# Designed miniproteins, single chains, part 64

Each design is a single chain, and the fold is of that chain. pLDDT is the mean over its residues in the fold that is shown.

## One batch from the design tools (miniprotein)

Design m2344
Fold by ESMFold2-Fast:
Structure m2344 (fold): chain A 55 residues (1-55)
Amino acid sequence: MPSFEEITEEVLARVLAAEEAGEGTVRSPNKRKLSPEEERALLARLVRALDAHAA
């Protein structure tokens, strides 16, 4: 279901999990896919674009 709202929520959850996982073990290759900083920037752009489209 390629919904913008669903995509933004998934990205948000990943960013939040990445921030909290900072204390976790550095053995998760999934983290190397996208940096928490990059995920945060993407989330901000997505949220803003979605809000502008809704407005």
Scores: mean pLDDT 60

Design m2345
Fold by ESMFold2-Fast:
Structure m2345 (fold): chain A 70 residues (1-70)
Amino acid sequence: SEEERKKELLEIRIDNYVAMLKNVPKELQKEFAEEALKNIEEWARKYLSPEDAKRLIDEFKKKVEEVLKK
């Protein structure tokens, strides 16, 4: 229950960071994404199992790559 709530909060944060990234100027997108990734990694490693942390971090990285390829 508490762990599931922490996962849901991180999923919301990931979606918010991806939405914000799309509105960042192209020249700054890589730097913004790198900062966002550090925040995502710190939260995931602190509150989630290693397996769940890896999955959500990988999902964020994949979503970031799709934005940067545009």
Scores: mean pLDDT 85

Design m2346
Fold by ESMFold2-Fast:
Structure m2346 (fold): chain A 72 residues (1-72)
Amino acid sequence: GKTVKVELRGSGGGSRATAGALARGAEEQGAKAEVEVSPDGSVATVTITGASEELAKAAERAAEAMAKEPPG
């Protein structure tokens, strides 16, 4: 399995919600997921250990999509 670390930057609860969804998906596949949210909620970091190649690609795509969200 691969270790994937993605940083989700966005305003409000969007980054946290996306991070939670990624973590659940990783756990469903038997991987380990850790979510860290900055104190102001603007940045959520998801670290997935033991990810499949498909899960790693899905995580990267989700992070890219969130990067297009305008700052609050």
Scores: mean pLDDT 74

Design m2347
Fold by ESMFold2-Fast:
Structure m2347 (fold): chain A 102 residues (1-102)
Amino acid sequence: MSEIQKKALELAEKLIKKEKNEEVKRYLEELKEIIEKEENEETLKYLLKVLELIEKTKDEEVRAEVAKVAVEHVSGNGKPPGVLGALEALEEMERIIAEKGK
């Protein structure tokens, strides 16, 4: 297991244990499964940033929306997964946080 993958998994597990919203917890568990199977270092780097954005999002409704977007983009859901999916997730999450996170 790479250092970046270990860091991402540790953050995912920490967020799952702290999460009180069952929907967000489910999305975090799905992201953890994706991270466990991921071998590309750049994808793992963006997935770590995705988890960091979820951690920084204090509003429960916005946190649920960004977690959902992260899963949808990273799991493919009809789009290419991997680096592009993780990058698109990060960009959309940052947009949602900027518009609704205040």
Scores: mean pLDDT 78

Design m2348
Fold by ESMFold2-Fast:
Structure m2348 (fold): chain A 67 residues (1-67)
Amino acid sequence: PAPSNEEGREVLRLSSEAQEALMAGDREKAQEYIEKIRKLAKESTDPAVRQFGENAAKSLTGLLNGE
């Protein structure tokens, strides 16, 4: 489950933006949102946010690559 805090909500927002970019065929914009999610996860001190962000970035990268 997504963390119910500001960082968790930001990961969800960025994930939605990345999915919209992927559906529009904008791979560059999708990659930018994925990198923002990775940065947020890397810089977070909350283990739940780190795990959620890493999983979201991994899933979105899979979608970007057709996996």
Scores: mean pLDDT 81

Design m2349
Fold by ESMFold2-Fast:
Structure m2349 (fold): chain A 55 residues (1-55)
Amino acid sequence: SELDENISKRLSQLMSDYLAEKNAKGQEISLEDFTKFVEEEEKRLWKEAQKELEA
């Protein structure tokens, strides 16, 4: 649960930063690109966290 909470908080921050950055630059964001970004970041965060726990 702590791990899930930490991943969710970090992912939410990354999502917010991504949207804010694109909006500030006047760049259009497709739902597909945003979804891929979220999926890749979530996968990366879980992989990193899993390695920490298995060490």
Scores: mean pLDDT 79

Design m2350
Fold by ESMFold2-Fast:
Structure m2350 (fold): chain A 62 residues (1-62)
Amino acid sequence: KLELADEALALVRELGEAGRQALGRALGKDIPANSSDSVIRTALLLASEEQLRAALEALRSL
């Protein structure tokens, strides 16, 4: 789970705004436009492994 969360965070940082929006939709959470890495990481760690895999698929399709 930690490896999936770290990969998702790295992709969000690389993709910027589009990545954060895609992550929020995949997790079913409102991730604010100016969220810090700690806020994003917390959302990822609270997500299930299934939600993280869905988020990674969405991020990779961008």
Scores: mean pLDDT 75

Design m2351
Fold by ESMFold2-Fast:
Structure m2351 (fold): chain A 71 residues (1-71)
Amino acid sequence: MAEKEREDTIRYVADALRAVGHLVEAEILMEKGYPKEEILKHLEQAIEDARRAGNKDLLKLAEEMKKKVEE
């Protein structure tokens, strides 16, 4: 049981780290004035990764950044 819980935790942490990576990439692209479509691509990936991780805070952050870019 403990090993399975550890494996599930590692998987969720990996998905959360991917979400953070895509959020950081989107922020860097925004700072550098890249096209909206490039930024949205990374934000869409961050949303997917946050959902897989079950991390509501990351999901909310990614969705808020997407709304800001879409304005």
Scores: mean pLDDT 80

Design m2352
Fold by ESMFold2-Fast:
Structure m2352 (fold): chain A 68 residues (1-68)
Amino acid sequence: DEIRREVEREVNRLRSLGEAARGLAIMMEVTDPELGEEYRRRAEEQERRAREEARRVEEEGRKRIEEL
């Protein structure tokens, strides 16, 4: 069950990174609207990558568990 725990930890970590990036973008927008817009775009891209990576991690984990 170590593989399942590792997959869950990694997926949760990726989700947290995406949320953190979004939070930073919001804070930057309050301070400097122009910079906030740029950080918003970066956060959006980072969230997209994090979601796709999380899906890959889940798929690979499921495959490994199935083969064990």
Scores: mean pLDDT 75

Design m2353
Fold by ESMFold2-Fast:
Structure m2353 (fold): chain A 110 residues (1-110)
Amino acid sequence: MEIELSEKEKKALEIAREIYERLAAIRAEAAAAGRELDDRELALRFVEILRELLEKGVKPEDIKYTLTLFSGDEKTAEWLVEKLEKGEDLEEIADKLLELSEKGSEEVFK
């Protein structure tokens, strides 16, 4: 059975792959240094990667779709992309992302 991916799904897979490969490299560098990444540093690196994707011309809609597809949380994906587009502080975005991870998006985005 051949699975034909739509152009939208292919783009989402390419974005997800780039995020995964960049995060894997960051984790590998930390491990090589004998250091464990804390959740805050991981969140910060994740939002930095997303900002770089936007800066190189990846469409906000494609990033939002990718994040929604792999996380199942559209509200967090939408919030995250909007904050990155507005040029808000990456550390503040990372701190809020950790809060969302701990409390859930429903508690934060009432």
Scores: mean pLDDT 77

Design m2354
Fold by ESMFold2-Fast:
Structure m2354 (fold): chain A 97 residues (1-97)
Amino acid sequence: MKEEAVEYLRKAFDALDAGKYDEAIENIRKAVRLFAEAGEVHAAELAVATMSAILKRQGKEEQAKRVEIAAYEALAEVLDGPTAEWARKGLEIARKE
């Protein structure tokens, strides 16, 4: 599971570097889901924060928002109880901005 998460993370950043934003978002969503399933929520958060920061520095604010939304949706699908509620609240905040 963790090794697959790292593979999808690499695919996401490769797609980002190629300007393939839809492919980058799809791969980051898969990586986040796999990291969350492996209990590596902090790794998922760091990956999303890094990709979002890169996009914001490039002036790609809308793509950064799409990455954040996709990540919180993936976390909400995997996590349960209070942690799932945190992910849903993060999604609401991301959608407001």
Scores: mean pLDDT 76

Design m2355
Fold by ESMFold2-Fast:
Structure m2355 (fold): chain A 57 residues (1-57)
Amino acid sequence: SSSIHQEMLRLIGEILRLIGELIDLEIAGTLTDAQRAAIEAQIRALLAQMDALSQQF
C-alpha cells in the first residue's frame, strides 16, 4: 500500500542519513568508538523495522 511504501522510503532515508553522518565523522577524524556503536545500533534497528514491514503485503 501507499502508506507502507512511504514508511519504507522514510526508513531508507534515515539509514542513508546515519551512514552519511558516520562517513562525515570518520573523514573529520572525530568518530569515537561510542558514536560508531550508537549509530550502528540505530541502523540495525531501522533495518529490523524494514524487515518487519516487508512481511506486510
Scores: mean pLDDT 86

Design m2356
Fold by ESMFold2-Fast:
Structure m2356 (fold): chain A 84 residues (1-84)
Amino acid sequence: MEDVANRVIGLTLRAIGSLLEGNYEEAARDFEALADYVLETFGEQGKPAAEAFRKAAEYARQGKVDEALKWLREGMRKFAEVLA
């Protein structure tokens, strides 16, 4: 669990940094990497978090920073439920 949490935190921080810098495509790739990693690690249990991270990626590509951050928060909430 420690390595999983560290990987998710690292990807999340990088994605937020890219998003705030206006590097929307890079932020979107990092949100997609979050979704893929959660699905690979937790399978079906990770789907709700992964879907939220994919929405964050979609909004990031559109430059909709507030919407991307909203879906990132939802994805993190769903991810926390999987870890509990």
Scores: mean pLDDT 84

Design m2357
Fold by ESMFold2-Fast:
Structure m2357 (fold): chain A 70 residues (1-70)
Amino acid sequence: YDIEAMAEALARHAGASREGARFGIKRALAGDKAAQGGLAGALRRHAGVDLGPDTPAEEVLEAAERLARE
């Protein structure tokens, strides 16, 4: 995962600070379920990614990486 690219994409789409997004992504990659849930919520709310409440953490991280490649 390119954490810096993912943080930049989330800052653009969710209005979050790049630094805050970077911290959240690192926590999500480390297995923090709350950070993974926050990332899924940001993607759903601000980037238009259709992620359900039961979406696996791996799919949430993949969606964030795909957003970074756009």
Scores: mean pLDDT 74

Design m2358
Fold by ESMFold2-Fast:
Structure m2358 (fold): chain A 71 residues (1-71)
Amino acid sequence: FSSSITRLLLGNSNLTSLPASIGNLTNLEFLDLSNNNLTSLPATIGNLTNLKELRLDGNNLTSLPSTLKNL
């Protein structure tokens, strides 16, 4: 059994925010946050250096953190 998560599917989950601890999931390769109520993302999202796909469609994002360039 893998103790590390590589995929996190949180689409259509009524999320309004993400905790900064999301950046601790360094083995994450796929993150689906589509169709939530997110207005911002924590800067720690840029710590997900193994991330291959990030889905943000259908949120209320007003800006993206500059740390996303690290992906």
Scores: mean pLDDT 76

Design m2359
Fold by ESMFold2-Fast:
Parts: sequence; structure tokens; C-alpha cells
Structure m2359 (fold): chain A 64 residues (1-64)
Amino acid sequence: MEELEKKIKEIEEEIEKLRKILEEDETLSEEERKKLELEIEILEGIKRILEGLKKLLEEKEKKK
């Protein structure tokens, strides 16, 4: 459980960092922007899977 929470937090921090770069860094090439957008999409997908798994585990043990 703790390890899963840590992974989710790490992914959230990475997504936030990448989004900030995309929003603030006007010097990025179109290719670099597409790579960052793809990376964000992958990380968001992983985060959704991990959050879903965490929710299922919490529901099985005991709801909050």
C-alpha cells in the first residue's frame, strides 16, 4: 500500500513538472513538445491504473 502511494505521488510530481515545462518553455521545438505530451499521456495512463488498483485494494480491505 505505502509503495503504491509513493509511486502515484512520484508520477503526479513528474506529470506536473512536464506540464509546467510545456506551458512555460516557449523555446521547445514541435518535436520536443510532442515527445513531452506523449510522455505525459503515458504517465497519466500509468497513474490511472495505479489509482484504480489502489481504490480496489482499499474497497476490499475497508472503505475509508
Scores: mean pLDDT 78

Design m2360
Fold by ESMFold2-Fast:
Structure m2360 (fold): chain A 70 residues (1-70)
Amino acid sequence: SSELEKELVKTKVLIGLYEISISALELVKERAKPSVKEAVSKEEDKAIEELEKKIEELREKAKELEKEIK
């Protein structure tokens, strides 16, 4: 159905947004001044881990939606 296809597209867009967010956080970490780099890294590693968990959940949702569309 078109509704399942729309939900799949939304899910894939959200995965892409979270992947961009991880890339942005990694860039901030790499560009951090040496004096704060350890603190920035520790805080951002927590945020990245949480985003990676959300991406995994969304990837499983996308697989289920693709099975239903078939």
Scores: mean pLDDT 84

Design m2362
Fold by ESMFold2-Fast:
Structure m2362 (fold): chain A 77 residues (1-77)
Amino acid sequence: IQALIDEIASLIPDPDQAAALRTLLTDMVRRKAPAETVRATADAIIDRLLARGALSPEQAARMRELVDELVKALEAS
């Protein structure tokens, strides 16, 4: 699970934004937030980064794939 969070965050070019997302997702997983809440939170952040030009469409698509893997891992736990 942490490896997936780290990979998702690594796709963000801005190191401060990458660290913020990594911290947020790690905290949500540690607190056992529902998988659907984790997905919704990650999608909202990806959409925001896309809207401000901080992510390419290709980076966003890859992040969504990794979020799907993270959600499946959380549901299996």
Scores: mean pLDDT 80

Design m2363
Fold by ESMFold2-Fast:
Structure m2363 (fold): chain A 84 residues (1-84)
Amino acid sequence: AEKYFELGLKYYEKEEYLLARKYYDEAIKLDPNFAKAYFNRGKVYYETEHYEAAIVDYEKALELDPNFEEAKKNLEEAKKKLEE
């Protein structure tokens, strides 16, 4: 799971969002409880303006790690985008 997560981070930094999402998908398939992978996939959805999908992934990250402060903040930002 970690190897695919690291590849996702690499492609996210390059703004290669389709590849970043693919590797976060692979990380989640190997470890469905990987809160950081859901959070980072949510960021990809947010950057590509898929706000409802971002919300789902941020909520899943918070379900798995209730103290995930960044996921809570990003969830609120994604919800505000749907009000626009």
Scores: mean pLDDT 86

Design m2364
Fold by ESMFold2-Fast:
Structure m2364 (fold): chain A 67 residues (1-67)
Amino acid sequence: SAREDAERLLENVKTVEELIEKLEESVRRGLGISRETAEEILKKLKEMGVPKEKLERVKELLEEMIR
């Protein structure tokens, strides 16, 4: 499920900075992600209190992957 896919991605990173690095690498490699999984990731990060600046960066990277 989208929620489980998001959870697996987040479980393998210790910080939001590591997540950003991983997403930047994924974009460079042309890896795709579903919009539903991207939305679940953003929702979880928002619930965890990630700063808006970093949340916007994650959102930009996820939008690149959805396309």
Scores: mean pLDDT 81

Design m2365
Fold by ESMFold2-Fast:
Structure m2365 (fold): chain A 63 residues (1-63)
Amino acid sequence: MEARKKGLELAEKAVAAVEAGDYETAKKYLEEAIKAFEPLGREGVLLATAFQIRVIGVELDNA
C-alpha cells in the first residue's frame, strides 16, 4: 500500500532530523507521516503513534 510506504519514508526522515538536532524539520516530517498514514485507518494510527514515541525518545535522550 503506497500510503504505508510514503508514511514510513517520512517517519524515517523525521527520526533522522531529530537525531541531527533539527527539531523543526523533524516535526514537519512527522506531521506529514501522520497524514500519510490516515488512509490506513486503525493501523495508520498505530504506526503514527509508534513513530511519535520514537521521535520523542530520541529527543529526550539528547535533551
Scores: mean pLDDT 76

Design m2366
Fold by ESMFold2-Fast:
Structure m2366 (fold): chain A 71 residues (1-71)
Amino acid sequence: APLSAAEVQALAIEGARAFAAGDYARAAELFTRMLEGAPSSRLAPDVLLMLARAYEALGDLERAAELRRQA
């Protein structure tokens, strides 16, 4: 089912909080869910860059590079 604007915002905020707390795996999960549910969102470029940073912190440098190219 498509995400509502409120769900998109909630996932982006929770992902950013997880990232700030150093929980990069949770941040990656939340950002991925937001991007899958709302790929055309105006927040998507910023979320793609945050997801790339989360994967860099997790050691997945190839995935991070792919996400940076998409942003």
Scores: mean pLDDT 84

Design m2367
Fold by ESMFold2-Fast:
Structure m2367 (fold): chain A 65 residues (1-65)
Amino acid sequence: MTEEEIVEKLVKELGLSEEQARDIVDTVRKLRAEGKSVEEIVEELQKRYGLTREQALFVLALVDE
């Protein structure tokens, strides 16, 4: 998926603004570049953005497509 497609899905499914969705995608990419595990990324998304575990896993699934 393109970055625009991921952002559009996050806005639609999680009710985020486009700016928030882009920030979340950038955060996931940065944490992966740092070698963080899926569990560590999920925990960070929960702490920074108040996402549930299910919502954080949804973000990760979209970014990995």
Scores: mean pLDDT 82

Design m2368
Fold by ESMFold2-Fast:
Structure m2368 (fold): chain A 85 residues (1-85)
Amino acid sequence: APATETLVATLRVPAELHAAVEELARALAERIAADPRAVAARVETRFEGDRATVTITVTAPTASTAVSLAVAAAVELVGEVLDLL
């Protein structure tokens, strides 16, 4: 059966950048879903004041592939968000 892995990142993001973070998360989910190794991908954002919680969920044919894709996505998203700050 395919494996599903979830990574959670919490970042400090001012309210004026929330829309930009949502857009980056959407674009990231589309990029992961376009990877032929991915069966499914979901990137969710939650905002609480200046805190952004990003949940990256990847389903792939193996657990190692799902972990690798989720970790790569988390690193990419964190980098893009930090570039907004």
Scores: mean pLDDT 84

Design m2369
Fold by ESMFold2-Fast:
Structure m2369 (fold): chain A 97 residues (1-97)
Amino acid sequence: PTPEQIEADVWLALAEIYIALARKGLERGEDPDVVLETIEKAIEMLEKALQAGADPADVRRVAETVRSLVDEAEKQGADPEKIAELRKRVDEILARA
């Protein structure tokens, strides 16, 4: 693998870690706005993975998981303005992948 492929794989792995943390937070009934901060970190890692040339299929799969977590945070009462911001960023990732 090239250094760029390794970088993309690292950013994808970090996105998956933040996804796991956000999912666990929602399952434990943590403050949904705090969980949104973790979801935002997952989105940041996914944006970096896409910029580094990550496989579009992997980016789409992870982005769809993030979208589901955003939907769950909204159901638990997260800030609607932040939800709209994060949904827009996920849609932009999906459009570019």
Scores: mean pLDDT 88

Design m2370
Fold by ESMFold2-Fast:
Structure m2370 (fold): chain A 101 residues (1-101)
Amino acid sequence: MEKEKKIEELLRKIAEVLARLAQAVTDPSTTAEDVRSLVNELLKLVEEIRKIDPEKGAEVARTVAGFLEGLADAARQAGKPQEIIDVLREGAERFRKLAEE
């Protein structure tokens, strides 16, 4: 129960950061560094889940990787700067590797 509540809280925080990241990508004032900061925040949150439940952490890492890949594709289609697309793709690869550990 206590472990489950902590995971639920971390999942809510991840959802909030993913929403912020999606919004940031639509904002023309957003920089690659802004996107990298949000991706690093996601990495810390997923690592906290892995410390509590490694299998759940791997599952969440795969989900986040897929989200970032989809967001990178959407950003590419919308004509966003290549630097932003690259950060999202690099982030997706980092989460994919994290899911395999």
Scores: mean pLDDT 86

Design m2371
Fold by ESMFold2-Fast:
Structure m2371 (fold): chain A 86 residues (1-86)
Amino acid sequence: MTIVIEGIGVSTAQKMAMMGTGVSLELLGAEVEMRVEGDRLTVTARNVSQEGEKLALEFAKGMEESGAKVEIEREGDTLKITITGP
């Protein structure tokens, strides 16, 4: 798993949630990159299983319920989730 943080404004709780989700996706066989740029979080997962997709969508839904803007793109086995802060 690769996590790149290039900004200020991501809380410790958000960082811990990102790490937990990334580790869980990699344990399900996905290759995960997470990037934080200011108020924007981008999660790119490759080789995503059906269970991994459900986990990623559940994470995205939780962020949207917290007032964030969520965009989801899927291309084959690659899932890209872009979350912009509340």
Scores: mean pLDDT 71

Design m2372
Fold by ESMFold2-Fast:
Structure m2372 (fold): chain A 81 residues (1-81)
Amino acid sequence: DVDEGVAAILMGLGNKLAEEGDYLEAGEMYERAASLLPEDHPLAIEALRNAAEAYEKAGDEERAKEMRERAERSERLREAA
């Protein structure tokens, strides 16, 4: 799965950026990873949660809230299936 493979690479880049303290860039990589996957995909949910935490650490409360809301929506879709 090309999209899943690319999402995994973006997750890895996000993890590396977060480790280096580049939280804004980490959040952007995680958000991109989620966008490549179906909304209810487990990796998409994980990516959105990681993006929310990264944006919160970066001080971007608006994007952090958006990512948390997207993760909650994705969890609901997964439960409804």
Scores: mean pLDDT 85

Design m2373
Fold by ESMFold2-Fast:
Structure m2373 (fold): chain A 77 residues (1-77)
Amino acid sequence: MSIEELKEAIERTKKELEELAELVKKGEVSLEEFEKALERLEGQLKKLKEAYPELKEEIEELEKHAEELKKEVKESL
C-alpha cells in the first residue's frame, strides 16, 4: 500500500471504531467483542508503526482515540 492509502485506512479505521462504540452503547455489540476488536487493532498498529515510522504520529493519534472510546463505552454501560 502507498503511504497515502495507509493514511486513508487509518482515518477509515477511526470512523469504524466510533461506529462500533455506538453499537456497544446501544447494546447491539457486547463490550467483550469491542475489547477484542481493540486488542486486535493495537497489535496491528504496533506492527504498522515499526514498518512505517513516518506514520507514527497518525497511528499514535488513533491509539489514543481508541483508548478514549473504550473509556467512554465503559462509562456509558
Scores: mean pLDDT 81

Design m2374
Fold by ESMFold2-Fast:
Structure m2374 (fold): chain A 67 residues (1-67)
Amino acid sequence: MKEIVAKKDTTALSENAEPVPLKKGERIKVDESTIRESSDGKFIYARSVETKKDYLLGKDDVEIREV
């Protein structure tokens, strides 16, 4: 199981491009099979296990951890 951890205060975008504020250290449990990097390498896409929503996150703003 993977989680996305915010390395700093940042904003994720939901699948409807709605801003979702994240504080440094906040974690989102994600389905590992849904993790994708954008073609320009700047963003990560992942689906939350808890909410079943897709999120777009800045790659430099987050880290992916195994749990």
Scores: mean pLDDT 80

Design m2375
Fold by ESMFold2-Fast:
Structure m2375 (fold): chain A 98 residues (1-98)
Amino acid sequence: SSAIRLLETAKRALEEAKRALEAGDLFEAEVSLTFAIMGLTIALKDESLSEEVKELVRKALEHAAEAARAAQAGDLERAIEHVEKAIEYLEEAIEELE
């Protein structure tokens, strides 16, 4: 489905953001986080998604946004923790769409 593809693409972007943050590449991390946030925002507009899936995607989006704020503040450890939580919620959302 289109929604599953968007969520899988956003998950890959979050995984790229985590690698960039671990490498100290703030520019690459910002690009990847922005791409993930856009993908999750588009996925939330899909009216065919259950409210349970939408809640998991909203939690992933909130953590991705918090990761971006932490990265801009130079708090790489906090940014990585938020990216990991965003990935976890997104994995749960993808499983619910089976």
Scores: mean pLDDT 89

Design m2376
Fold by ESMFold2-Fast:
Structure m2376 (fold): chain A 59 residues (1-59)
Amino acid sequence: MPALSEEELEEIERAGVRALALTGDVAAARQAVRDKVRELTGYEIPEDWSIREIMEAFR
């Protein structure tokens, strides 16, 4: 997987945290993280990946 900058990883994490804070739904947070990764890299994350697995893959 492509490595992301610290700033890009932080932006992906913030997208997930914002979605979770607004909805209380972990699935919505995961979707926000997936959407942000696609926006920044063009790479589509499989639906079964956890937020932790996504963040680790792009370190």
Scores: mean pLDDT 76

Design m2377
Fold by ESMFold2-Fast:
Structure m2377 (fold): chain A 96 residues (1-96)
Amino acid sequence: SEEEVRELADFVVGLARNLGAFDLAEAVERLVRLALERGELEVARLAVETVELMLIRGRLEEALEFAEELIRLLEEGRFEEARELARRALEEVLAE
């Protein structure tokens, strides 16, 4: 599943770059790297799925803010809050 998360992340980064969202592409790459380095595979998976759905729906600014907040929580070691944010964001984007 780490390979599957990396493949999905590469796809989402490519989508962001094609849309000119270079800051978002960099944030996704950093988020996935940081989450995997911290052993937070589920955070990486949920975050990449959420960003993909936000991109498909044209929510580029929201996707960037979400990715940057997850990076902050992971850097601060606030893993339970990162998991909760990732779960909630995916639930909200799926409910649309």
Scores: mean pLDDT 88

Design m2378
Fold by ESMFold2-Fast:
Structure m2378 (fold): chain A 57 residues (1-57)
Amino acid sequence: KLFVAVADLPATAPDELAVRKGDLLEVLEELPDGKWLVRNLSTGETGLVPKSVLKEV
């Protein structure tokens, strides 16, 4: 399922993914704590992103 980032967010931990507003993200796994494991389709990188910055496409 595809999501779009609604804001710029820097990575603040080693397992987090930096995202830019408008990036397309594929959700791979929903984790507790409101962070989701995603793949950024623009960069090919994977990491954790807060679900609060993601909107379903």
Scores: mean pLDDT 79

Design m2379
Fold by ESMFold2-Fast:
Structure m2379 (fold): chain A 92 residues (1-92)
Amino acid sequence: SAEELARQAIESLKKGLELVKKAKNDFEFDVAKALTVMQLSILRLEAERAGHTELAELLKKGIDRVSKAKNKEEAIKALQETIDELERFLER
């Protein structure tokens, strides 16, 4: 269901947020971002295949925001914004 995929995305984003916060150098930061983007991309593909268009669009925006983040502050903001949007999606 869309709700199940959204919950999985929130879990992945929360884990990504923890990894970003714990990153001590650029390499660890890049790995944390890459893992989060990969997990969201898999969930976006599943959402698209299932016809969950609104969820797929929310995930695409989240992926774009996280991918563009150049530092921890931007990544934390991007991850939290995407979590907040997905939590709002679940309230509908």
Scores: mean pLDDT 89

